Designed miniproteins, single chains, continued (2). Designs and how they scored, part 40

Each design is a single chain, and the fold is of that chain. pLDDT is the mean over its residues in the fold that is shown.

## One batch from the design tools (miniprotein)

Design m5369
Fold by ESMFold2-Fast:
Structure m5369 (fold): chain A 77 residues (1-77)
Amino acid sequence: MVEVEARETTGAEAQAAYPELDLALLGLRPEDRVVLVVVRVDGRVALAAAQPLAAVRAAGFTAESLREALEAAIRAA
């Protein structure tokens, strides 16, 4: 079973939940608003990624519509 989660949060909250997300390597600050995307396969985290909220919005997405698009793409693969 594949599960996709996307939610608005801060860079600090994203890094606290997923310490492997090095904010500096991602060009993010702790105070930045991000969309945290988590993909789980059979209950295991396969991918965790953070994107600047401004970039997600500029691409025409919300956290929810990005989740739907990623879930559809994974089901099509």
Scores: mean pLDDT 79

Design m5370
Fold by ESMFold2-Fast:
Structure m5370 (fold): chain A 84 residues (1-84)
Amino acid sequence: GPGEPVSDVPLSPEQAREASEAINEAVEAAENKDTEKAYEAAKRLTRIVGRETALEIVEGIGTAFGNEEMKEAMLKGIEEAEKE
């Protein structure tokens, strides 16, 4: 709800750069309809930013492209990252 701060821990400059690269790879994969690359990018992103932040980013990308298959592939990437 409005007015309740979520724990917003800013990434270090290096982590932010790595996360940005993973996000860009996921976006490119979505543009190219490459579910395998979208999955791998989301998995990498999760290792950098953690599950909760990765879920928000992945949901945003999936929604922006309006492609449910890409969203599902990225969500699977997050789940697999948690197993490691």
Scores: mean pLDDT 75

Design m5371
Fold by ESMFold2-Fast:
Structure m5371 (fold): chain A 66 residues (1-66)
Amino acid sequence: SSAARQAESEALGKQRDAALAAAKVTGAEGLYQALLYESKLLELSFGPEAGERGREYAKKVLEQAK
């Protein structure tokens, strides 16, 4: 249902924001986790291909981190 999707989206957004805050300490790992939650948000909004592209981007960011 749209209510369930909204609740899942809100929960994922909070998890993303928490991971971004943690990234100030954990660095690349926290950023990677934040991007994975963002990828799930993209999947909910635009379907599985958008989620897959988001996950590929997250992996690329992690691999390029110093």
Scores: mean pLDDT 82

Design m5372
Fold by ESMFold2-Fast:
Parts: sequence; C-alpha cells; structure tokens
Structure m5372 (fold): chain A 68 residues (1-68)
Amino acid sequence: SEAAGRAAGELGRALVRKYGAERGLELSAALGVALAASGAAEREALLREIADKLIEIGDEIKKELEAK
C-alpha cells in the first residue's frame, strides 16, 4: 500500500543514516520487497532474512570499531 511505501521510505532513510548509503539502501530495498509480499509466510521469511542481515551488519561494525 502507499502507507507501507511511506513507512518503508522513512525506515530506509533511517537505515542509510545508521548504516551508511550502501548498506542502508540495500536494506531499504529488501524491506520494500518484504512489505510488498502478498503472503504472510513470504513476508515473514523476508523479514527474518532482513533481521539476520541487520545482525551481520552489527557484527561487521563492531569488528571495524575493534580493529580501528
């Protein structure tokens, strides 16, 4: 829906601010696909993949901070 599109846009901007343009835009695109999914099971699976990616990015940032 348009409301879901607006929410995805706002979240995408927040993701870009927090994780940088490359990671943030990739996550925003994945979130848009998840929110557009017609089935609840499909949406759940896509959102779980995004959650796993967020954890991975968090681990990468932690390693970058510890190494630098």
Scores: mean pLDDT 74

Design m5373
Fold by ESMFold2-Fast:
Structure m5373 (fold): chain A 81 residues (1-81)
Amino acid sequence: SSGLRKHIQKVLDEYGLKDVDVDAILDAYEKQNVKVTALKYGGGSDEDVQKAIEDRQKAVKDVLISQGVDPEVAEEVAKKL
């Protein structure tokens, strides 16, 4: 969604990450978010939802690291999304 893309861009801007491909981050997020939403609205346990959120955060972090972002900064950015 355009709202999510704007939120990702805002978080990247807050960390000074100007050279990051926002669409690659959005793609990684949305691909894993399908499982998060399915568990949240399909009656998944709190534990299963939390694991799915962690998988989504890892996917975003991995893409940020692949684009040259420091691992510690990538983790903080992923947690804010």
Scores: mean pLDDT 87

Design m5374
Fold by ESMFold2-Fast:
Structure m5374 (fold): chain A 83 residues (1-83)
Amino acid sequence: KKEEADKLLDKSIEYFEKGDFEKAVEYTRKAAELYAESDVSPIEATARAMLILALGVEADMAGKKEYAEKFFEIARELLRKTA
């Protein structure tokens, strides 16, 4: 199901680029949960978590602090579940 998780993450990036931060967070959370349920390597999980952290930083820079915090939470959860 890693391919399904990757598609969800791609969709989250699409929503982020469109300024729909609520859906971006929703799809990022769905992707992270699917990664945690999948047999992804720790290095692959770390790479996805770093990408999600980058989305959080960009959201914070855009003044979307509430959404940035949610991205950071999702990234931390993914790292904890896949470590």
Scores: mean pLDDT 82

Design m5375
Fold by ESMFold2-Fast:
Structure m5375 (fold): chain A 62 residues (1-62)
Amino acid sequence: MKPKPKIILVVHSELPEEKRQRLLDEVYRAVRIAKEAGYEIEATSPVAQELLDEAIRRLEEE
């Protein structure tokens, strides 16, 4: 079985809250597109994981 394409989120620095909110909007768009396309999404850092979790939560509340 062919593996699904994967999107990997990496954030190498701590984000101020204002920049985190802006990046969350972009991650939300990416998560929505990835789910519609059937892509797998993985986060590799704690900051990336928090952004991914928030984006998934936001999408599930629609």
Scores: mean pLDDT 72

Design m5376
Fold by ESMFold2-Fast:
Structure m5376 (fold): chain A 107 residues (1-107)
Amino acid sequence: MEEVRERAVELLSKATGIDKETARKILDAIENVDFETLEKIARDVLGLSDEQIETLKKKLEELKNARETGSPVVIEQARLDILITIAEFVGAPQEILDELRALKAEV
């Protein structure tokens, strides 16, 4: 889990062009189901549209529901789905998207 988190930070940073500190803030917002912080970064830093931000809100609600199952695998897959969605929205290279999807398959 800790190794997956650091790899996700690296891949998100490469996908979006943001620094690792900002990437960690995104992962922390996802982990804490903090939509307010995630929306602010998505809008102000990543330049996502209102439609894309609404999609992230729905994905974060899916993560909240996954947490209620108590399954660590389901929870981590839901977190990684949000990261993959962000990478897709910012137009990340296919190689980075493939690495994020491989990381999701490992959990």
Scores: mean pLDDT 81

Design m5377
Fold by ESMFold2-Fast:
Structure m5377 (fold): chain A 75 residues (1-75)
Amino acid sequence: KTSYYVVAKLKPDATDEDFQKAIETAKKAGAKRVFYLKEARVVVAEFDSKQTADKAAEELGKLPFVESVEVVEVK
């Protein structure tokens, strides 16, 4: 089974509300799972399809408090 992870790095000044907005954005995009590393300012969303992961990465990248977004393919 192949999984796709969308890793969104939030800006250093991102608030807890910004984290929740990123998490909700990933969930609305169809994320199977969403988890976050608050200290590292990272939100990670799991997808079963590359197409859905790419769409989620685009939506997350539109958020003004998101610094970078990466899509990672995992075996």
Scores: mean pLDDT 83

Design m5378
Fold by ESMFold2-Fast:
Structure m5378 (fold): chain A 82 residues (1-82)
Amino acid sequence: MKEEQEKAAKRLEEAKKRLQDALERYGATVSKEEAEALKKRANALADFGSKGSPEAQEETTKELEELARAVEERTRAAEAAA
């Protein structure tokens, strides 16, 4: 139980870092204001998830990874258009 919780927390931290990196690029390329708004939402989601069960942390991790992918794709599209 404790080891599963620690592993889930580590995955959540990794997903949060990936999203933060993606949002930093997005803010530089697309919209700084939109990136800041998304960053606040992501931080709130990660904080909520970190206090849940390992299963809740895994679901939050998936949500953060999906957000990171969407942000990364939009940044890539903007870079290709420039």
Scores: mean pLDDT 78

Design m5379
Fold by ESMFold2-Fast:
Structure m5379 (fold): chain A 96 residues (1-96)
Amino acid sequence: IPKASKEEVEEIVEAAEENARKAIEAAKQGDVSKGASLLTSSGILKVEAELAGASKEDIKKVEGLMGDGYKAISEATEDEEKSKNSQKLSDKLYSK
């Protein structure tokens, strides 16, 4: 049974990237709740893309955008404890 088509995988990757970019925009506008929700959606789509056979390059691009999103949320919240948790998530997504 063939795996998901290249076009289907590309659609999932693009959706993950779009949600991550929207999360960054929401965080810059001070809407931390919307930013967090969009990053959660991006994370789910990233996992779906990985299971569908997305390339390592596509997954790293999504992870980079998600990392930027978590950093933007960290900067917007002014809560030191919440900022530390967001920074920890960003560090994991940058694949140290």
Scores: mean pLDDT 77

Design m5380
Fold by ESMFold2-Fast:
Structure m5380 (fold): chain A 82 residues (1-82)
Amino acid sequence: SAEATLLAMARRLRDLMGYSLEEIKAFVNAPDASEDEANLLFVQRMLKQSVLSDDELVDLLSRMLNISRATARAFVDAIRAM
């Protein structure tokens, strides 16, 4: 499903960045969040703080996660819409 893909991408991005679940929960100030919720909130904050344009983020995420640009665009749009 689209939701399962979104959650898998958020977790994979967290893993590539080397952060633990405890570290990201502290970072987003959400100690009671589920792992999936914490991963999404962490990625949302990273995208909001990024100096890159959405097109540059799509290019970067496509390369980092080895996914299509269309999938990366859908991911960025879904996170921005949260």
Scores: mean pLDDT 85

Design m5381
Fold by ESMFold2-Fast:
Structure m5381 (fold): chain A 91 residues (1-91)
Amino acid sequence: DEEVRKKFEEAKEEAERLKEELLRLARQADSDGDTGTAAAGYSAAEQVERLLEEAERLFEEDPRKGLGGAEFAKALGQSRLAAIRARVAAR
């Protein structure tokens, strides 16, 4: 189903953007001496990447399951990014 593949690529792209933003904030926190926030950001980015790799494998077996995996990676990235931003704002 071409529509499912397009939605999968869209969710994957958004999750990858969230990963990049998590890495950007982690590097900034590290530069600011906030090692706890930096570690949390790096960990979150790694988790999003692992989930996307799993989603790609799932997509080969069942495109709808792969889409679900990519959507989950995106949702986790959004949640982790919000938490990291809150930590930075509380400084």
Scores: mean pLDDT 89

Design m5382
Fold by ESMFold2-Fast:
Structure m5382 (fold): chain A 81 residues (1-81)
Amino acid sequence: SLEEARQRILDATREEAKKIFGDEYAEKAVEMTRKILELDEKIAKSTDPEEKQSLAAERNKLVDEMTKERKEAIEKLKQQQ
């Protein structure tokens, strides 16, 4: 099901992020991934091209934020060396 597929993605995101960056980062990564998946569902269900474009822009903002958070987490790991 769609719900089972989303849960697997969230579980994989948590496990991978926790192994590399720890629990605090993993919780942020899961939260951001959940929001992206919710937007993907809204985009798929929308029949309005303007709404789809707006939702896609919001999704892109979240992807950019997640990229920034990952970059900051990598920088913290480098400081611990």
Scores: mean pLDDT 84

Design m5383
Fold by ESMFold2-Fast:
Structure m5383 (fold): chain A 71 residues (1-71)
Amino acid sequence: DALLRQAERARRQGDIRAMVRYAERAYRAGADPDRVRAILEQALAQAYSAQSMGADLSEDIEAIERLLREL
């Protein structure tokens, strides 16, 4: 799955927004929900960590939580 590979690359680069974008696109394209969930949980952990250090990620956290509820 190319979209899940892109999400994993974004994770390695610390690009939370790209992780969420690719994970959502993969989910909409019928990717394995368990794999999508794993990526979104990693993105959520990274987003909370970055937010605790002063980054504004409230919109990204809300998007991740919404997608996790949909899975």
Scores: mean pLDDT 84

Design m5384
Fold by ESMFold2-Fast:
Structure m5384 (fold): chain A 69 residues (1-69)
Amino acid sequence: AQEDADRILAETQAQVQRNLDFADARLDAVKAKYGDADLIARAEAFLARVRADNARLLALTQQIVQRML
């Protein structure tokens, strides 16, 4: 049903936002604690990958709920 699809999408979006908030907090902690430019660059690359993975999760969830309708 449409209401079930909307709920699943909303729950997935909320989880993605929590994951991104957590990753951003981790990056800020690394920047605050370490002055190493190479370490910061590696942390930023890791965050970019986390964002890409979370976008893929949302896209897959959208595909699944579309097939349920």
Scores: mean pLDDT 77

Design m5385
Fold by ESMFold2-Fast:
Structure m5385 (fold): chain A 64 residues (1-64)
Amino acid sequence: SEEEEQLRRRVLAYLEKHPDGVTAEELAKELGVSVETVQRILDRLVAEGYVVKRADGRYVPAPG
């Protein structure tokens, strides 16, 4: 949906502004959506190679 695509773009933009890494909970609060919604988007972005999940649970933009 357009709403899900807009959320994907907002997640990526937020990650670019916070390269030290962000949690799903921080993203949910910032975007005003549920942690479950953000987790679904993050899981897809990781699978597609745009985002990396670190061992500490924080997400960062993929390099290159």
Scores: mean pLDDT 84

Design m5386
Fold by ESMFold2-Fast:
Parts: structure tokens; C-alpha cells; sequence
Structure m5386 (fold): chain A 75 residues (1-75)
């Protein structure tokens, strides 16, 4: 379902952030796209909040924390 799709996408984004492939702004863009693609308004809302947090942090460490927060919301 949408939560399972979001969880897998979040895990992929987290791996890319940890690998140095995405900063906070890149993670925010990916999180926003994942939320829109989920087809679930509640999942999209949580991923939009995670995206805002990743963007505000700007750092890989802050982006990872934002993605981990998003993972807790979709479990």
C-alpha cells in the first residue's frame, strides 16, 4: 500500500543521503516527489513535512534525521 511504497522510497533516500549522493535540498526534492507519488494524502503530508525539515537542515546529517523522522511517521 502507500505506506509500504513510502517506506521503501524513504529507505532508498536515506541510503543515498548516507552515501553522500544527496544533500538536504536533494533529499527534500526526492521526499516531495515520493509523497506526491504515494497517492495517499496522509503519507504525502508526512513526506512534505520531512522534505521541509531536510531543506531547512541543508546538511547530510540533518537530511538523514529528516528522512528517519519520515520513516517513523509511515510505520
Amino acid sequence: GPREIARRGLETILEKVRAGELDGHGAAASLGALGRDSGDPEVERHLREAAARAFAAGTPEGAAEAVEWGLRQVE
Scores: mean pLDDT 87

Design m5387
Fold by ESMFold2-Fast:
Structure m5387 (fold): chain A 91 residues (1-91)
Amino acid sequence: IEDLVRELEALFKGLDPDNDGKVSYQEALDYLLSLGLSKEKAEEILKEVDPDKDGELTFEEFMKLLKKAYELFGNEEMAKKIEEALKKIQG
């Protein structure tokens, strides 16, 4: 679980070159498209994790985004691991 959190943090930092703790909505969208999601599905998931469309996602919101993406790919094992990691950082 800690190793997965570190991997996700490394990925997040790669998308956050300014190291402000946020990734842009566009960067998150581009990443989802790179995973093979359609634009419509990627935008649907983004709306679910950032309903206010502030244009930026926190690390927690980004993890929720990845969990939903893996659920759509049918990778339930990875989605479950992300959920467990998310629970650890939330409380």
Scores: mean pLDDT 72

Design m5388
Fold by ESMFold2-Fast:
Structure m5388 (fold): chain A 63 residues (1-63)
Amino acid sequence: DRARLRSRILRVLFEAARGKSRAVVPLSEIARRVGVSPATVRRLLEEMGIAVEDGAVTLRSAP
């Protein structure tokens, strides 16, 4: 289920960013935690409008 995979990805990103002003999360780490390929994670992130650079997602808690 694509919606469940998106929810899991968002949870992984949320947990990785918790307690940090900035976090860099590799696609391989997200893929490992969610149980899918890095290519699948990249496609789902793109569908959600989340940018991927150099195989990783950069998260910020404040502007």
Scores: mean pLDDT 77

Design m5389
Fold by ESMFold2-Fast:
Structure m5389 (fold): chain A 80 residues (1-80)
Amino acid sequence: SPQDILNQMQSDIDSIISDTERQLRNTTDPQVQFQIIVQTQSRITDIVIQAHQQGVPYDDVQSVNQTADGRIDDMFNQVR
């Protein structure tokens, strides 16, 4: 169902962001941190596209995507 896909999308994004935050804590190189965050954005974008293609309502996908974008922006702001 669209709700099951949305729930899986949220779980996958949370897992990806959690893994990214762990990787960022284990590195002090700003260039490496930047590359990790960019790769995370790409992974999240693929999940968003897949959910949309599988018929999840646009507003629900967009809400999850906007929340993820905010968390990604916070990570970029922490790179020095």
Scores: mean pLDDT 87

Design m5390
Fold by ESMFold2-Fast:
Structure m5390 (fold): chain A 57 residues (1-57)
Amino acid sequence: MDEQIKQESMQKAMEEMRRRRLEAGDTGPLSLEEQGEAIQRGNQEFQERMQQIKKQQ
């Protein structure tokens, strides 16, 4: 269960990063730096989601 939420958060972070670049007219792939930032943001989102879930339980 926790792994699924983590995977979803990471996936969303990467998709959002790529979408923002496309909106800016940049169709290139994510750089290693940007990929690392997306992973970090995904982890942060995952932690926030876990806190919310525990709060609702």
Scores: mean pLDDT 72

Design m5391
Fold by ESMFold2-Fast:
Structure m5391 (fold): chain A 64 residues (1-64)
Amino acid sequence: SAEEALKEAVQHAVKQHAAELQSPSTLTEERIVTAALTYYGTKYPQLAVDTGLLKSLVKEALSS
């Protein structure tokens, strides 16, 4: 599903930015959103992106 694909993209972006998350800046969330969107668009170009859900999933991952 598109939701599962977005969750995969967010997990990939968080893993890719693990070092930055040890010292997060005001731009860290935006960079993770951008990385997740790039991964999602590359792996699942045929799927529509729910940007609201994407941002929600990133915030959930960063607050956990």
Scores: mean pLDDT 80

Design m5392
Fold by ESMFold2-Fast:
Structure m5392 (fold): chain A 90 residues (1-90)
Amino acid sequence: AEEEVEKAGRAAREGSSSGAGVGANGATLLGGREAGERAVEEAEREGGERSGEEARRGMEHALDVDSEGMRAAREAAAAIRAIGDELEAE
């Protein structure tokens, strides 16, 4: 049951990673969602409705973590650029 949640989350992350090399931000989240939805369908087939719901929760959590991670990385990159710009400006 909890294993299905982790499996769907992993599938969403793997889907995101596969799409990340091209047009990354929106495409990465979309790819992960599609991979996660497929894992949810598989969990529903194997363990029934409850397993599917748990897998769906894992997928949503993984996509939320990826979204927050991308935001944090973007803010960190912007901060580094701002420091570089200050140094360049004298």
Scores: mean pLDDT 59

Design m5393
Fold by ESMFold2-Fast:
Structure m5393 (fold): chain A 99 residues (1-99)
Amino acid sequence: KLKEVERRTATTATALAILAVAAAVALTEEEAEAANRAAEELAKELVELTKELAELGDIETAKEAVEILERSVRILEEAGLDTSGLRKAVEEAKKAVEE
């Protein structure tokens, strides 16, 4: 169970990072918004995986997932995209790894 969650976390975090950069470098508003929406969905998945990792005792991998979420939010904010949902996801993930 733990190794499966770790693998899914790594895959989801990598996909989120790629989509955040894609949104930031998009040539059209439509492309940027589509990438941002996809990133938000992956961020929600990453929050749930982070909670599962914390419950299973893998706090280090959970903290790494939080760092990827925070970096993705910063990239999207610098691109001028709406990150309100992503910021909430970051806070929920951080809370899960604190205790």
Scores: mean pLDDT 80

Design m5394
Fold by ESMFold2-Fast:
Structure m5394 (fold): chain A 95 residues (1-95)
Amino acid sequence: MPLSDVQLAEEYLELAKRYYERGDLDKAREYLEKALGYLQRVITGLIMESRTPEQGKQVGEISELLVRGLEALQRGDIGEALRLVERALELLKKF
């Protein structure tokens, strides 16, 4: 069965974490970029579906974490990017 975009993001994030722990920063970056891509697609869908102030606030918080994660990744701060993307995924799973 094909995985949802959320499940794919979670799997790529776990791969990024494992490569980061092994010191393979290039692979960690590659898989983190894949996780970010899937999470950005999920957030785009949620923006269209959000109808309450509470939902809009949650989507905004997740979106801000993804933007900050991408900025950290662009600076080469893979550890901070992993932390921010993991927090975004945790909030998304509670949505």
Scores: mean pLDDT 82

Design m5395
Fold by ESMFold2-Fast:
Structure m5395 (fold): chain A 83 residues (1-83)
Amino acid sequence: EPLPSLEELREAAEEEVRTLGNEAARVVLEALKTSRSVEEALREAGLRLNEILLEQYAKRPTKTPEEEASAARIEAEIARLRA
């Protein structure tokens, strides 16, 4: 099955925002609006979502070993997407 087009992804993201109203769906929609290709949209959305997750971990005064491992993996993914 071929990958969905940017227009199809934008429509799906708008529906997610409308039905769920969550921040992650809004981030994906913004990336889709500003991106010129599916690859660019996925990279931008991935970067933004990982930044939000990392910020949520940073707000915790103490982290469990599992949370610290997750934060490290998110940092590595952000570095990969920015490279």
Scores: mean pLDDT 70

Design m5396
Fold by ESMFold2-Fast:
Structure m5396 (fold): chain A 84 residues (1-84)
Amino acid sequence: DVLEKVERLVEEALKTLELPADQLAERQAVVDGVIEEMRKLFDYYVYDLKLNIIGPLEKKKIEEYIREIRERFARWLAEEAARA
């Protein structure tokens, strides 16, 4: 239940990102790589959250994890764009 909520929030965060994601094969490969990296980060937070979450403030902790993941994802994309 909590994990499903976190996963939905992550997916929503990914969809809200305004990125120049045209449907080019090269762009698709980059986006896929970035998403995979973000998924690995998410797994880390989900793992920690699953082991260490007790209480009514679980949602706030989840939102903090989402914010951090979103920030790292945005930074990754910015660096990737600068490299390209």
Scores: mean pLDDT 57

Design m5397
Fold by ESMFold2-Fast:
Structure m5397 (fold): chain A 83 residues (1-83)
Amino acid sequence: VEDELRAGFIASAKLNLEYIEKYLKKPAKLTILPGEESFEELVKEVGELAKTVKKGEFLLELTVNATEELLKLAEEMIEKIKE
């Protein structure tokens, strides 16, 4: 469901960004791909990246597009990261 995917996505992104910034000191990009298929693939990629954090370096890429739903998701994600 959208809410479940969205919550998991935001939580994973925030956790990964905090880890990169605090422990790896690597640059991180937020890149939310457009489209439903792209969004599902992106969610899976975030999950895979979370596993690789244990062993070293990774880069989280999320691109924001102009659709209203994706913009709203991006705004909420940015708000969570700002704290």
Scores: mean pLDDT 48

Design m5398
Fold by ESMFold2-Fast:
Formats: sequence, C-alpha cells, structure tokens
Structure m5398 (fold): chain A 68 residues (1-68)
Amino acid sequence: IEQELQAAYELISTLKNPAAQAVLAGEVARFLESKGLHEAAALAREAARYAQQGDIERALALMKEALS
C-alpha cells in the first residue's frame, strides 16, 4: 500500500499537478497516522503543504522520507 501510494505520488509529480499531490500526501498522512507512525505522518503533511505552495520537488522529497 505505501509503495503503491509512493509510485502514484511520483507519477503525479512528473505531471506537475500540485493539487493532486496535496490530496495524495494528505491520504498518505492519514494512513501513516492510523498505523501510529506519527513522525512519518507529519512529514507527509509537510509534503502536502509544499505541494499546495507549488514546490513539487520538495513535496516529493518529503514524501519519500515519510515512506522510508
């Protein structure tokens, strides 16, 4: 599941779609939080914030860190 979400996020990043990246990062954050991975969830939320600001590269980097 996490690997599938990461692959989808990378694909959306290639398309330079900040709105879709922000939505996906938010869903990943909820998933990680439900597993008790609070620090990873915080990184995913930070990725969503950068995606909302149009900083796609930083958002992707934070998402990779969250899923590591």
Scores: mean pLDDT 74

Design m5399
Fold by ESMFold2-Fast:
Structure m5399 (fold): chain A 107 residues (1-107)
Amino acid sequence: MKLLHESEGEREILGEKAKVTIKRYEEEGKIKEIIEIEELESNQKYKIEIEIEDGYARLVKLTRYEIDKETGKITEGETIEVDEVRKVENGKQYLKFLEEAVEFIKK
């Protein structure tokens, strides 16, 4: 597994201020992207694992955490494996796909 790119920024996700970290990897000829979304005004954190192939984004794994902000330790976690594929042609469509993933695991 090779790290290709890493980025970090602040965004609003579903009305919550969040720190978004995106790490793109190459593994066995496929692009894998791991997106971590940490809510700034709560202890909620989400991890989204996506495979990208031929202009399609495949959502493979969703994880919800509660993080102790003083220690960085995970206090609670839930992981859901999914198999949802969407064609994404631009960043707006990709962002919407990520927001739908967060909304799904919040329930």
Scores: mean pLDDT 77

Design m5400
Fold by ESMFold2-Fast:
Structure m5400 (fold): chain A 66 residues (1-66)
Amino acid sequence: SDELNALGAANAAGALAGRKALEAGAEVLASSFEPVGPKEGRGTAVASKGTFEATLTYEEALELAK
């Protein structure tokens, strides 16, 4: 469903934002994700060195899962 696809994209975007923070040498303090479209999601990681963000479509999330 579009809701599950958007939620999946959002969850993947949250994980990507967290990974960006860790790769920058930061500690993740809080994370969130939200659907922003029918097949699109945004993730945010608040970290010790600042805020990291990612946005993924469902198709982009599937490619990252490979």
Scores: mean pLDDT 84

Design m5401
Fold by ESMFold2-Fast:
Structure m5401 (fold): chain A 81 residues (1-81)
Amino acid sequence: DAFAAAVQQVHDLLRENPNMPKEEVEAKINSDPALAEARDRLLAAIREATATDDPEEALAIVERVSPPALAAELREAWAAE
């Protein structure tokens, strides 16, 4: 759950600071090794998901690297498509 917690922290950082410059957000992520690792793993999963032609498979890939609450939100958004 350390990874899920780190992904949640990145999400909360963006949610709490919607007007924060992208450079400052990136600096905060890079200053914490756990957040940097979570960002890299999430980007790798997104790259894998965008390589598939199956939306359900793409969603499953992203869900594997997301906190349960975010995974539920993503599934609801996909279902609304």
Scores: mean pLDDT 67

Design m5402
Fold by ESMFold2-Fast:
Structure m5402 (fold): chain A 80 residues (1-80)
Amino acid sequence: SEEEKLQKAGEENLRESANADLKTLEEEINRSELTVGIDSIDRALELAEKLADPKSKEDWKKAAKKLKERLATKGPVPLG
């Protein structure tokens, strides 16, 4: 159906956005120039939660958790 086609396109857009956010953060960390905060990772996680594929959601959550841990070791611990 047309609705199913639109939903699939929307999911692909959300996945691409989550990918771009995580990739940008990883590149900034790798350059040893930390210009982004925890909020960028949280935003990527919110986008990942909207993916229909459970395996993709889990993979993104794992990647984001690793990035958060790496960010925390290079900056001040968030009091939360």
Scores: mean pLDDT 60

Design m5403
Fold by ESMFold2-Fast:
Structure m5403 (fold): chain A 95 residues (1-95)
Amino acid sequence: MAKELAEKGKKLGEEAKKTGSPELGAKAGGAASEAAIAGEKEGEEEAKLALEGGKEAAKGAKEALKKGSGPRSAGAAISGIGAETHGGLAAGEES
C-alpha cells in the first residue's frame, strides 16, 4: 500500500511540475503523506519509498507555485512540503 501511494504521489508531483497545477501538487502531497504513514507501519524499505514520493510531490508543488500566480499555488507547495516530513493533508486540500 505505501509503495502504491508513493508512486501515485510521485506521478502527481511530476504532472504538477509539467503543468504548474496547484491542484495536482496538493493531491501529490496528500498521497505522499498517506504513503509515509503506511510506510512507517510496514517497514524501513516502504518508508524509503514513501519519502522518495514525498520529495517528488514537494518538487511538483514548488514548481506549481513558480508557474502559478496566487494563493492556490502556495497551498499546493505547503501540502507537498508537509508530505516530506510525514505531515498532514490539511493545507493542500484547500488549493
Scores: mean pLDDT 60

Design m5404
Fold by ESMFold2-Fast:
Structure m5404 (fold): chain A 70 residues (1-70)
Amino acid sequence: MSVNVEDKKTGKVYTLEGKLYSLKTLSKDTVEVVAEFLDGKDTTGKTVILEDISSKGAASLAAYSLLQAF
């Protein structure tokens, strides 16, 4: 499964694919998306827009663990 995450500040789009770091440091929106991945629910086509992945540790961890973009 995959879901798109857009960083509002940089305009970059990341694809989250059924891997995840830790839920403990994730933002509310990121935790929801990731919980669906871990729970085996269908997150295909879901898009999450983030303010700034680099400044939001939770969002950065999710994007980084899945895409290694940072």
Scores: mean pLDDT 45

